Designed miniproteins, single chains, continued (5). Designs and how they scored, part 93

Each design is a single chain, and the fold is of that chain. pLDDT is the mean over its residues in the fold that is shown.

## One batch from the design tools (miniprotein)

Design m19420
Fold by ESMFold2-Fast:
Structure m19420 (fold): chain A 58 residues (1-58)
Amino acid sequence: MDPEEVVRRLRAVERELLAASPEDAPGLAERLVQEEAERDPSLAPLVRALAEGVLASL
């Protein structure tokens, strides 16, 4: 996957998590990590790190 596509997908995950309620965000984060891993397993660690960072800031 090219770098611009990676950035766009990570930004989409970030926006979706930030739009969720703090109570729902952990469950949504796990779902989003799984969905991205199904599309591209190599992206899963990056999505997981992003999700953990967003959850820590909520």
Scores: mean pLDDT 78

Design m19421
Fold by ESMFold2-Fast:
Structure m19421 (fold): chain A 55 residues (1-55)
Amino acid sequence: MSNFVVDGSLFKSEEEKQAFVDFVLELARQYKEGKISRQEMADLAQRKVEELAAA
């Protein structure tokens, strides 16, 4: 998704960063299976970034 942005300093550990990558990969899998749109995938990923930034 062309509008996806993430700051590496957002993550407290390599495990937290890997968990976020796994989350995005699961969203990409759902998009590939036609369960969500590309826009929904981007919105869900962006929301996760905002939740991590707020913590």
Scores: mean pLDDT 71

Design m19422
Fold by ESMFold2-Fast:
Structure m19422 (fold): chain A 75 residues (1-75)
Amino acid sequence: MLKELLEGAKYILENEEELRKEAKELGLEETFEFALEAAKIILKISKEIEDEEEALKKIEEEIKKLLEKRLKELA
C-alpha cells in the first residue's frame, strides 16, 4: 500500500501541470489541489518514517486533518 501511495504521489507531482489543466476542464480544480497537498504529505512522511505501518498511520492522520481543514474553509 505505501508503495502504491508513493507511486501515485510521484505521478501527481511529476504531471502537476497536465493534471491541473485536465482538472480545470472537468471543474475539479479544488479536488486536484487537495490531491496535490495529499501527495506532498505522503512524500514527506515516507522520508521521515521508515516503518511502513507507522508511515501509513501518520499519512491517514495528516490527510484527515487536511480534509477537515479544507472542508471547514469552504463552508
Scores: mean pLDDT 79

Design m19423
Fold by ESMFold2-Fast:
Structure m19423 (fold): chain A 68 residues (1-68)
Amino acid sequence: SMEEIIKKAKEIIDKLLKEHPDASRQELVDLFLKELANFLQKEYPDITNEEFLKISKEALKYLDEKLA
């Protein structure tokens, strides 16, 4: 489901925040988008660009909430 994929995307963010505690927001965004693209290509190869953008938007909102 889309909700489960978004949950996994948020888990990628939690991992990156733990591994890169001193990284800037832009560095975290770059790392996240690369990791997300690799994850989705492997686990959800039929995902559309529109779905990718929706997942990215929700996960990056979560990142901004964590950095507040």
Scores: mean pLDDT 87

Design m19424
Fold by ESMFold2-Fast:
Parts: sequence; C-alpha cells; structure tokens
Structure m19424 (fold): chain A 56 residues (1-56)
Amino acid sequence: MEEERRRRLLEEFRRLEEEHKEKVPASYQAALIARRKIEAGEHTPEQLRGLTELAS
C-alpha cells in the first residue's frame, strides 16, 4: 500500500521537477528534495502528507 503511494508521489514530484525547472527554481529544489526523501524510504504516512503540502 505504501509502495503504491510512493510510486504515485515519485511520479508526481518528477512531473513537478520538469514543470518548475525553468519557471520556479525554488519549487524545483523542493520537489527534488521531497522525491529523494521518498526514494530513500525516509517517510511515514504523516510525512507523505507533509511532502504533498510542500509540493503544492
């Protein structure tokens, strides 16, 4: 279950990275950090919600 959510969030943050690379460097950095944290598995369900808020 967490693995499925993790895949969806990784894909979402990759899309945000692509979108924001040129337009908003700060948002690109936030998305990159969030994605790396998810990839490292350093997240709880609460942290996944927090990362989603940071991406928005």
Scores: mean pLDDT 65

Design m19425
Fold by ESMFold2-Fast:
Structure m19425 (fold): chain A 69 residues (1-69)
Amino acid sequence: MSKKELILRKIGLELRIIGLELDIELLKEKIKKGEIDKEEGEKKIKELEEEIEELKKEIKELEEKIKSL
């Protein structure tokens, strides 16, 4: 895999994180408005936060690979 391909993949993962962070903020608003059960909403937020942490780990691994090239 080329350095350019690794950089583009990293950018793609960073954009996915932004999308997930927006979904979390929308869920927080729905909980505040009573549109979703608090326990169910908090569970979904936790799942999205876990997905973000996995993506951050992949980004860090890609950054290490980019530095080695």
Scores: mean pLDDT 85

Design m19426
Fold by ESMFold2-Fast:
Structure m19426 (fold): chain A 78 residues (1-78)
Amino acid sequence: DLAERIAHEAARIAHEFGLPDSVVARVAKTALDLAEAGKTPEEIAEGVRQVLLDAGVPQEKADEIAERVRKAYEELVA
């Protein structure tokens, strides 16, 4: 399941950046919901970025995490 795979990768990336489990769970859920809705890699990355900013993650870190999620999704659909 592509949506489950992208959610797992998004969670893994967020965890690697040392984010709290609650934020990791929100990132995974957002990526899952958007992937199931057929959203593009850019739209999923933007959704993740907004969740991170809302959670108080600094913009530079949120941008880096979102870009990694975008690349991971592109690799999964290649």
Scores: mean pLDDT 85

Design m19427
Fold by ESMFold2-Fast:
Structure m19427 (fold): chain A 103 residues (1-103)
Amino acid sequence: SPRLERLLEMIWSALDIDGSGRVTPADVRAMIEENQGVLEKSDRDDMKTMLRGLAASLGVSWSDEEIDAFLDRNGYVIDREALRELLEEIVERRPDVVDRAFA
């Protein structure tokens, strides 16, 4: 979907600021600290906080169950293809997500 690819590019540009091609728990902790956020007690909770914040900023909603399944599958490291898979799963269950992100 051209709209899905555009959404992927917008999200990836926001996450992969250093151009490493990967978002790790260390990258997420740095982003939270730079934005004067509060670090959680685990890498998993920091990743969940980042993903919830990203969803909110884009006007979309991801369930904690969707986020947990994604992190379990990807070992807390997000590359562009892992993010594509997450977005494809979300769009399949909620086709309006892409429309909401551009509304």
Scores: mean pLDDT 70

Design m19428
Fold by ESMFold2-Fast:
Structure m19428 (fold): chain A 110 residues (1-110)
Amino acid sequence: NEAFRRRLLAEALERLGLPASYLDLSDDEIWERLLEAMARAAENNDEKAREEAERLLTFRRVRSALRMAERLGLSEEVTRRIVDEVVENRLSASEVRELVERAYREQLER
């Protein structure tokens, strides 16, 4: 459900303190903003830029998790729990993949 996925992305942006307009950015545009924030953090010792980069990285993980959940046919309830855990615990790419794979295996055993 496209509307459901867009709602989860909008909620994730709000929770991460990122602009709602980022919902309409492509993955490449988010990556460019992440690189810019990382560059500012490194070059200027900018703590706010480092925090912005971490938030953008987490948002990219949310998008990745939603894409994997959709591909694997996970329920809306399971998908919401995955997104909540990714945002709350700032999961890495590896942790997101493991979480989604575990949810899928549980679904296959039923």
Scores: mean pLDDT 87

Design m19429
Fold by ESMFold2-Fast:
Structure m19429 (fold): chain A 60 residues (1-60)
Amino acid sequence: MVTLEGIVGTAPTEEGFLLYDPKTRKFHLISADRKIKVNGEEVDLSSIQPGEKVTVEYEE
C-alpha cells in the first residue's frame, strides 16, 4: 500500500492526474489505470477537481 497526501494539480484525464506534494514541492502522476482510494474511498478519477486536498492510497 502506497499513501500520498497532496493537492490535485490538474483536472484528471484518461491518463490520470498530477498530485502536488507541498512537503517535497514535487508533482506525482497518479495513473488512471490503477484502482485507487481517494480520502479513504474508491472513486472514479473523473470526480476529482483541481485544487482539492486529497490522500491517495493504492496497492503496489
Scores: mean pLDDT 73

Design m19430
Fold by ESMFold2-Fast:
Structure m19430 (fold): chain A 117 residues (1-117)
Amino acid sequence: MQPTLEELEEVIRRMEEAIQKGDLPAAFAELDRAFDLLLQMIDAGMPVEELKRLATRVAELAQKLLDMIPDVPEELRKRFNEVIEKLKSATTKDEIKEALMELRAVLGEIRDYVARR
């Protein structure tokens, strides 16, 4: 299926709501959906500037989610920050895709940490 901007905006809205409620499992689930939609939008040929703007917005919400989690290991925080810097410096669709995939992986490790805590 080809994703729409309305679908991504709805996922972002649900993620913001989950973050405001402190519902970490729901926030992580919506974040995973946002990554799936962004990766599909890359494959669908969305312009780089628009992809970067949307990816940056999702990354900002991921940062807010991370800030809600106390005692995240410093190594995971460091990897998260390194991936955010890669995303900020990305100028091609491939670079944005790689940064989003790396960000998803780090957030998956943080989610697993939260679930085990």
Scores: mean pLDDT 83

Design m19431
Fold by ESMFold2-Fast:
Structure m19431 (fold): chain A 67 residues (1-67)
Amino acid sequence: SHMSREELEREVDEALFVMEIALAKVAYKNGMPKEEVKEWLEKILERARELGLDSTAEYAEQVLKEL
């Protein structure tokens, strides 16, 4: 079994978005204003949905609810 270039690119995009969500969580824990973190996560969520990254979008939604 072998992943296509398209599948690899999608996995890279997923990893990058997950890291960005994690960074937003760390920023919030370190005193970034809640509204700024929400705006950042909402932008990530919008982009993840546009790319069809469903599990990443669900993760962003969960983090938004837990702020």
Scores: mean pLDDT 84

Design m19432
Fold by ESMFold2-Fast:
Structure m19432 (fold): chain A 60 residues (1-60)
Amino acid sequence: MKEKAEELLKEADQAFENGDYETAARLYGKASQYALDAGDTELANKAIEKAREALRAHRA
């Protein structure tokens, strides 16, 4: 469901803001899967890019 993907993106954004990059990356990954299931490729790509950013921040 698209609404679930959007909710997960907001939760991931909060985790990222709190410095919990591992949780943020996981939640962005879940958001991308829900977006793909809803047929929203644009939202899925956005979530994937944010997940990559969170993983890079965790490694830094």
Scores: mean pLDDT 81

Design m19433
Fold by ESMFold2-Fast:
Structure m19433 (fold): chain A 94 residues (1-94)
Amino acid sequence: SLEEMEAALRRAEEIAPEVGPEIAEIVRSLWKQDAEAGRAAARAAEEAMRFYKESSQLVLDGMRAIAKLSVEQAKETAAALARAYETANRRRAA
């Protein structure tokens, strides 16, 4: 039905606001000519937008994980250097 199609398109727009509205307009045009094809396209659009958002989030999460590991390594290196300087200073003071 038109209501089911519109609900699926609204969810697609909520998932990916940047792309969803353009896809929704195409699907509404298709529905006007073929209601079954329009419904199938709306379902496919919703699924595609979920995949797009999930893939984008996975890339961002991966970049954050890499950045965190780099910061932890830098912090460990800085701590090791600080301890080496303290040890050298104590020996120099003795």
Scores: mean pLDDT 76

Design m19434
Fold by ESMFold2-Fast:
Structure m19434 (fold): chain A 61 residues (1-61)
Amino acid sequence: MEADREELREGARAALEAAKASTDPQVQMSKVIAAMILAGVAGDEETLKEARELGKELDSQ
């Protein structure tokens, strides 16, 4: 059952990476939201915190 959470963590990190790599603000925000959902479900507080901070930065532009 732990493998499922690890896959969610990997998905969250991948989504966060895609958000940072994207130049389209709408795509970036969509990826940030995906990263927050996946990290939250996986219990990955570190990735969730990074996604929230990136989301705040994008919202402040």
Scores: mean pLDDT 79

Design m19435
Fold by ESMFold2-Fast:
Structure m19435 (fold): chain A 56 residues (1-56)
Amino acid sequence: KEVEELIKKAEEYEKKRDYLKAAEYYIMAGVIAYEQGDYDLAEELLRKARELREKA
């Protein structure tokens, strides 16, 4: 599933301490989750992206 692939990429960049890139992938995953009706997951992913951007 596309959302799962984007989350995996975000986690890989987060491990590399590339927080801006990780945040971008979390935003992409969150938007797709929202479009698919998974609002709880979308909110979680978008919140995580915001936190990572603040660390960058």
Scores: mean pLDDT 83

Design m19436
Fold by ESMFold2-Fast:
Structure m19436 (fold): chain A 98 residues (1-98)
Amino acid sequence: SEAAHRALAEEAREAIERAVRRAVEVINDPEASELEREVAVAMVRITIAVEIIAARNAGADRLAEALREAADRIVEAVRAGDLERALEAIEEAAERAK
């Protein structure tokens, strides 16, 4: 169902945005340790991977491919502490999933 695929895309977007916002907060915290920053980035990667698996299991192949293609850009933006760039990459992936 097109509606079901749109619901999955929205759930994936919300989950990844939440992980990204938390990670960027850690990356931009001058009191955060290097290990805490590495864990924050790893959690973003894990969240994206989980959403790709969920999309594939649901047959939402376009969503899975869009997330796979956007993953490195999202992670690079998070490493740079650039929330706006990370959110932009997520929005582009959501549009490609349509």
Scores: mean pLDDT 88

Design m19437
Fold by ESMFold2-Fast:
Formats: C-alpha cells, sequence, structure tokens
Structure m19437 (fold): chain A 60 residues (1-60)
C-alpha cells in the first residue's frame, strides 16, 4: 500500500469513528443517565481507536 493510500484509508476510518462518536454523544444527551454512561464509554473507546490510528499513520 502506498503512503497516500494508507493516509486516505486512515482518514476514512477516523472520519467514520468521529461520526459514530458524534452519534453516540447525541444519543447520550437524549438518554437516561444509565444508558448515557454506556454510550459515553463506547464513544471514549472509539476516540481512543481514532487516536491509535492517527499515531500509527504518523509513525509510518
Amino acid sequence: MTPEELEARAGEEVARLRQKMADLYAQAKASTPEEGKKLLQEAMKLGQRALDILEEVRAA
């Protein structure tokens, strides 16, 4: 895979994760405190995943 292809794929994956995080945050705001906690935990995991992907691309 070329560096450009790697960056493009990473960018797409990060954008996908960011969209899912935004959806989870919106759902958490509309949810009960109990469900909101679960949704926020999922969003935090996706955020960590996005950071890991960006770190891998920068290391390459």
Scores: mean pLDDT 80

Design m19438
Fold by ESMFold2-Fast:
Structure m19438 (fold): chain A 62 residues (1-62)
Amino acid sequence: SVKGKKVVAIEDYTAKKPEELSLKKGDVLEIEEIVDDDYLKVKSLKTGKSGLVPRRYLKEAE
């Protein structure tokens, strides 16, 4: 149900692992997959890159 939904980065995040995506506050991303309670797999609409991001750095875009 959340696949394809848009989320917004609420603060900057620097990737700590190769599978993670770095974010800037205000970046809009699309949810590709819910991985677990802590991580989403998202695609940046700005760059087209996909990766894992901690859920706490994201909020739902209206």
Scores: mean pLDDT 81

Design m19439
Fold by ESMFold2-Fast:
Structure m19439 (fold): chain A 69 residues (1-69)
Amino acid sequence: LNERQQRIIDAAIELMREKGPSSLMDTRAIAEAAGVSQATLYYHFPSTQELAKAVFARMIEEEIEKKKK
């Protein structure tokens, strides 16, 4: 994943913690929090489903890494 994709995923995770899963439908808020344009967000994640998939993959990898200790 490139730096912009990582920023978008991080912003989406923080918004989900604050407002719940429906925040993934607010691509404007996610783009603003990530410091990118909505067009840039759409280029990297053409659908809310792709964004949600990337967010869940990040969260699962963090939990697996934490438990590997």
Scores: mean pLDDT 75

Design m19440
Fold by ESMFold2-Fast:
Structure m19440 (fold): chain A 58 residues (1-58)
Amino acid sequence: MTDEEELDRIDRVGRAALAAGATPEQVRKAVHALMKGDWDAAFAALSPEAAAAVRREL
């Protein structure tokens, strides 16, 4: 997977989470987990509403 594709995915996740009311701290934790390939930890860092918004974006 290219770095460009990974950055695009991270940007989409961050924007979706913020739009759903996630805090910058929750977005940072989710992004860090995604960079490690840990999707479960990423969704656990978000509220249920923000996690649902991210899943819809992806």
Scores: mean pLDDT 76

Design m19441
Fold by ESMFold2-Fast:
Structure m19441 (fold): chain A 110 residues (1-110)
Amino acid sequence: MIKLTISGPKEVKEGETATFTVTASEGDISDKKVNWYKQKKGKPKELLISNNNKRFEGVPERITGSVSGNTATLTIKNVKKEDSATYYVSVFDEEAKKWVYSDGLELKVV
């Protein structure tokens, strides 16, 4: 079963850029449908990016997804206080026929 490793900053200043990356323990991540999620305290998970780079409706243009080689990236430009949240990634494991989720990475905007 695929294991996802998410990396990124734990704190970022308002107005700066936050970049998160994810790699898969097996296979090429570029062959997978990578989804990015945001979860605020006491709120449900919000889909930000689907299928590697497709921004979900209502998500601001300053938030983008990309895939290059074996790395998927979420970029949040002009970070705002509202971006303080826990971020998650999912990919579809074609062999196991199921969705795999990363651990959450908490970001604080200061």
Scores: mean pLDDT 83

Design m19442
Fold by ESMFold2-Fast:
Structure m19442 (fold): chain A 60 residues (1-60)
Amino acid sequence: MLEEAREYAKEKVRELLENFPQMTDEQIVNATALHLLRKFPQLSAEEARKIAEEALEEVK
């Protein structure tokens, strides 16, 4: 469950960085968290944000 969410978040972070290179880290985290909540509705907003932050750190 969490492993799938983490992989999905990394793919989304990469797509956002390539398509929107001017986005701030906070904007990328927020956008990725929204995508995570859509794909994994059992996640809380806080959990999705933490996963998104970790994905951004691993991609950067």
Scores: mean pLDDT 82

Design m19443
Fold by ESMFold2-Fast:
Formats: sequence, structure tokens, C-alpha cells
Structure m19443 (fold): chain A 66 residues (1-66)
Amino acid sequence: MRYRVTLSGPVERQIGIVLRLIGDPHAELRRVGENEYEITLSGSPAEQEALVAALRADPNVRVEEL
């Protein structure tokens, strides 16, 4: 599945989120804007759902399904 992720808030928190996504072997990350990233997930449905839920739980992260 493909998702657009928009980050807000402090730069140090944004860096932490990006590093977490880069470290996931089932996530492919592409920068599409200053604070906007496209992620392509290739893990199991449960792993994909867990990652998206964790991102959506952060009030400084917006996740949109593509």
C-alpha cells in the first residue's frame, strides 16, 4: 500500500520519525516535499496496519492513503 505522510512540529521529532521509517525493511520512503514523504509498505497486513496506526497516533503526523 502507498501512503502520503505529512510531518509537523519540531525538527528533532520529524527527524526521529524519518529515521524510524528508513530503518523499516518493509517500508520504502521517498521525500516528495519539505515535510512530505511517500511510503510504500510491503510487509504483512498486520505489520502495515500497526505502522500506520502508530503514525496516526502522533498528532504531528498526517497519514493519507494513496
Scores: mean pLDDT 80

Design m19444
Fold by ESMFold2-Fast:
Structure m19444 (fold): chain A 56 residues (1-56)
Amino acid sequence: SPELQQQIEEIEREFQRRAEEILNDESLSPMEKAIELLRAVAEAQDRILALRQEAQ
């Protein structure tokens, strides 16, 4: 549905902002940045999957 697509696009935009914050965090090592990015991907994926599950 168009509403579902808009909600997914919102989650994708939020993920992009979070990824930018992680990559620009001078306190994090490259490995810590990788771990935080993987966590952010998993959280975004879970939110998208939950929305798609509700749309069934």
Scores: mean pLDDT 86

Design m19445
Fold by ESMFold2-Fast:
Structure m19445 (fold): chain A 70 residues (1-70)
Amino acid sequence: MEELREEFERLTEQAEKSTDMEEIKKLIKRIGEIGDKMIELGADPSEVAALYTGAALRAIGSLIDAELAA
């Protein structure tokens, strides 16, 4: 479980730092897959959903900024 949480956080940070829409999309998909595995191992689905939503919003912030700058 802890290894999945660490990987989730690392991918979230990578997505937040990226300004490439394709890269962010791939990272968000991978974060979702890790979240699903966390739920499978007994994590609270609501807690995982909140973590995923936070990660997605941070990554989308970078996407929106890049799109508006174009």
Scores: mean pLDDT 76

Design m19446
Fold by ESMFold2-Fast:
Structure m19446 (fold): chain A 60 residues (1-60)
Amino acid sequence: SELEKKIEEKMEEAKKLVDEGKYTQAINLAVSALIEARRAGMKDLEEKVRKFLKEISKKA
């Protein structure tokens, strides 16, 4: 779906922000993606975003 594609694009952007050391911006973008995935019932994508957020929070 187009929504799924948009959420995946947000995740790629968040990963780039992490690579640039912009952790606050990356977390904010990933939280936005998490909310959208949750509201859409996209369980696999929601879990992928949650895992990403957990990894950032432990490394930042």
Scores: mean pLDDT 83

Design m19447
Fold by ESMFold2-Fast:
Structure m19447 (fold): chain A 63 residues (1-63)
Amino acid sequence: MEEMRELAEKAAEAYRAGDLETTRELVAKMIELGLEETAKVIKESGDEEIQKGMVAGLNLLAR
């Protein structure tokens, strides 16, 4: 969980900074570690920035 939380926070920060490539890479790393664990961290944090970062990263992965 700690590593997943750190990745989620970094993804949110990258997204806020407009660094979409870093956001995509971090979200891909989180998915690699476990989709369930990723969803749990986002839900437990209640952080809109983390949620936005994940959505942006998933959207970039779909490209």
Scores: mean pLDDT 68

Design m19448
Fold by ESMFold2-Fast:
Structure m19448 (fold): chain A 84 residues (1-84)
Amino acid sequence: DIEKLKEEIIDYYEERIGIPREHVRALIERIPEEALEPILTNIVKNLETSSPRELLMMAYYLAETLGVQPLLEHLLRLLDELHS
């Protein structure tokens, strides 16, 4: 269920990392349809075992790959704040 995977990812990043729901949703919307389910499934598998830093890095690499420039700037700021 793709919608359930999306909801779990959005909730986890919001609750654990503090990324606004709209930013996580925008990133997911940029994933090509043919790659959507495999990518979401892989992210969900790593949620429980990943540190906040690892989750931020995963979001950063995905945003960079998909060319989501505004989100990249936001993620870099969050990553810096996480080290404070």
Scores: mean pLDDT 76

Design m19449
Fold by ESMFold2-Fast:
Structure m19449 (fold): chain A 65 residues (1-65)
Amino acid sequence: SAFEAGLEAFNAGDYEAAVEHFDRAIAEDPTLWRAYLLKAAALYALGRDEEAAELDARARALDPG
């Protein structure tokens, strides 16, 4: 799955690839809060803090508790 591919890229330190895979996961399931959370983490690692903060907030809003 796109989410699994994103996790693999993230664990390998390929944050650009991780962002792309998590984007695909979000396109497949816009309610998948974990994809927003991990995309935010990858964006923080890339120094794209403003974009990361926006996605982190969205992930928290979607978190079922």
Scores: mean pLDDT 85

Design m19450
Fold by ESMFold2-Fast:
Structure m19450 (fold): chain A 95 residues (1-95)
Amino acid sequence: AEVDQAAARIVELLRRGEPGKAVSVGEGDDYTLTARAPGVSATAKIGAGEGDFVAGAVGLENGRPVGSFAKGTGSTDPAELAASTGTVRVRPEPG
């Protein structure tokens, strides 16, 4: 699935940086998505329409919680995919 592919890309980015990071993937519903990992969670408000997907990743960096979210579309047009992909930095909280 496209959401799984986006999550895999985020996981690869986190894995190359540091061990102990985790990813959680969800479908955006009414502009809110929560990503969870052991001991940490993050919530982001992201606009999601029909055919859109949202993926979130949270983890630890030097023992501190970090998180990011990405949004994309179900479009196969590379220009539309590039234009619709955004990353939102979020404030993780104990989870």
Scores: mean pLDDT 48

Design m19451
Fold by ESMFold2-Fast:
Structure m19451 (fold): chain A 84 residues (1-84)
Amino acid sequence: SPVERMEALAERFLEELGKARTRAEWVAVMARAAREAEGLPAELQDRFYVLLSEAAALLDAGASREEVVAELRARLAELVAEAR
């Protein structure tokens, strides 16, 4: 389903974000995820962009990568529950 595609994309994004060690790697992971999200239906694409924006805001606020991944994983679970 489209929701399952969004969930799979988000899980891959979070896995790669957690492995990124530099700001350049984080930017590259986010840019790739944004491009892959273009394949989602508009409503789910908008939801995924909110997740990306939250990731950027948390990292800019000085949260650790591990904290960002944990917070976004919890938020992804909420988004999936709302869509099902």
Scores: mean pLDDT 80

Design m19452
Fold by ESMFold2-Fast:
Parts: sequence; structure tokens; C-alpha cells
Structure m19452 (fold): chain A 94 residues (1-94)
Amino acid sequence: AAPGAETRRLVVELDLPPGGERVLDLSQYARPGDRITVRVLEGEAAVQLAGHPEPVLLRAGDSVQFVAPEPVLTIRNPSAEPQRVRLELLVSPG
């Protein structure tokens, strides 16, 4: 069986302190070269994919798509206040 032939969906909720970050390892869901779409369902987050030069700031309703050699994301609270962030992650074959 060839894994990763279909789009996978994951929803995560994070409670982040001011300037706090969380690393999300997606290696169970994604292979190198797959497309990872990050959508913000609630809150505001700076999202950086491993190997990419800069984080992308996303608010509720925003999304970004990456293709990268490593399926590892860093999610950071860019605000001066604690924040709950809810994200939808879509992994599709590349």
C-alpha cells in the first residue's frame, strides 16, 4: 500500500503564552514534497515551516500552503497576551 495518496486533515488547538511557540511534527501525516496547507480557524499565529526563511503571520480565516523537505511547523503567538489558536492542517500528495 502506498501511504499519502489522499488529503489528510488534522485540527489542533494550542494555548500559547505571549511570544510562546509550539513545534508540530507532521511526519506521521506528510512525506517530503507533500503540500501542507495551514488554516487559522481561531486566533492569530506566526507559522514557519522547517527550511523556510521567514514566518507567515495568519489571522482567523487566513491560510498558507507550503512544499518543503521537512514536514515540521513552528507555531508562535506573535501577541503580547496569551492566546488560544485553533488550526486546520491539510496534507495533500505532491
Scores: mean pLDDT 78

Design m19453
Fold by ESMFold2-Fast:
Structure m19453 (fold): chain A 68 residues (1-68)
Amino acid sequence: MQEKELEEALAFLNSLPDFEAEQIGKDKIVAKWSGSVERMIGTALRLIGDFPNLRVEVKGDEIIVTAL
């Protein structure tokens, strides 16, 4: 179940023009972003809302998504 949510989150992030996302292993995604901090925060909040079984963290210019 979390594996499918990670796959959907990866597809969502790669659909955004300001993001470049890569899956690392079976349980983690790292997405690099460019643009405004507000856009990054908005994207992280959407991930939290749409994927409740995933942990979302923002670190510098990266969003890190991990299966719980």
Scores: mean pLDDT 77

Design m19454
Fold by ESMFold2-Fast:
Structure m19454 (fold): chain A 120 residues (1-120)
Amino acid sequence: TLRLATATAEVEVEAKKGDKLRVIAQASSSAPALLLTLTVIVDDGKERKIATKTSTSNSITIELEFTAKEDGIVKVIARATALTTGPEDAVLTVRLEVYDENGNLLASAESSAPAVPSTL
């Protein structure tokens, strides 16, 4: 049976103009994935940066750097989708971490979703 899971993690970080942020997002499926997709969106209201990866493995990591264009809130979103076959207890987990240029953790979020039967 084909199963689909979708999970989203989101954080907001206060930044000053010129601050460099390092974003690390990881998607992990507890069951073998036929297709795993992870998309990371970083948005400071002036600039939007998007990175997407797809894989047939059980995990994807995206790392990206973002420089804030203005003082204010930077919104960071990680969205993952897993298409899998197998057990009803399969879980997709998305973890999002945002660091400053000195390696200090500014914000983190984690979200998990169960795989549900896909309607084909």
Scores: mean pLDDT 83

Design m19455
Fold by ESMFold2-Fast:
Structure m19455 (fold): chain A 63 residues (1-63)
Amino acid sequence: DLEEVSEEDEDLIKEALKKKGFSDEEAEERVKLLRKLRNLNAEQEEEAIELVQEAAKKLKEKA
């Protein structure tokens, strides 16, 4: 499932950040920020797809 995979991805990102020398607190803060960005990006992607579909319909009507 995509949701379960996202939780596993968060653990992998946290481990990777720790290997780069980030502290546990810094790694957790970065993961929380990425979670917020993913939620915002998902909403923006849906809006972008709708706009592209509307533009394609208008182009066909003008032809």
Scores: mean pLDDT 65

Design m19456
Fold by ESMFold2-Fast:
Structure m19456 (fold): chain A 60 residues (1-60)
Amino acid sequence: SNLEEAEKLIEEFEKAAKEEGVEKAVEKYKDEINKILQKLSEEEAQELSKKLVEVANKNS
């Protein structure tokens, strides 16, 4: 499902942010994140965005 794909993407983003830093993780996954956000409902996209912000803040 789109939501499961989004959760996997968050996990990959978090691993990259932890290993290579948030800036490189954003550059690497920004396009994929934007694509999945367009496939989600408005509510699901907002929830995903909040989780991504939390990951970025935790690893900043």
Scores: mean pLDDT 80

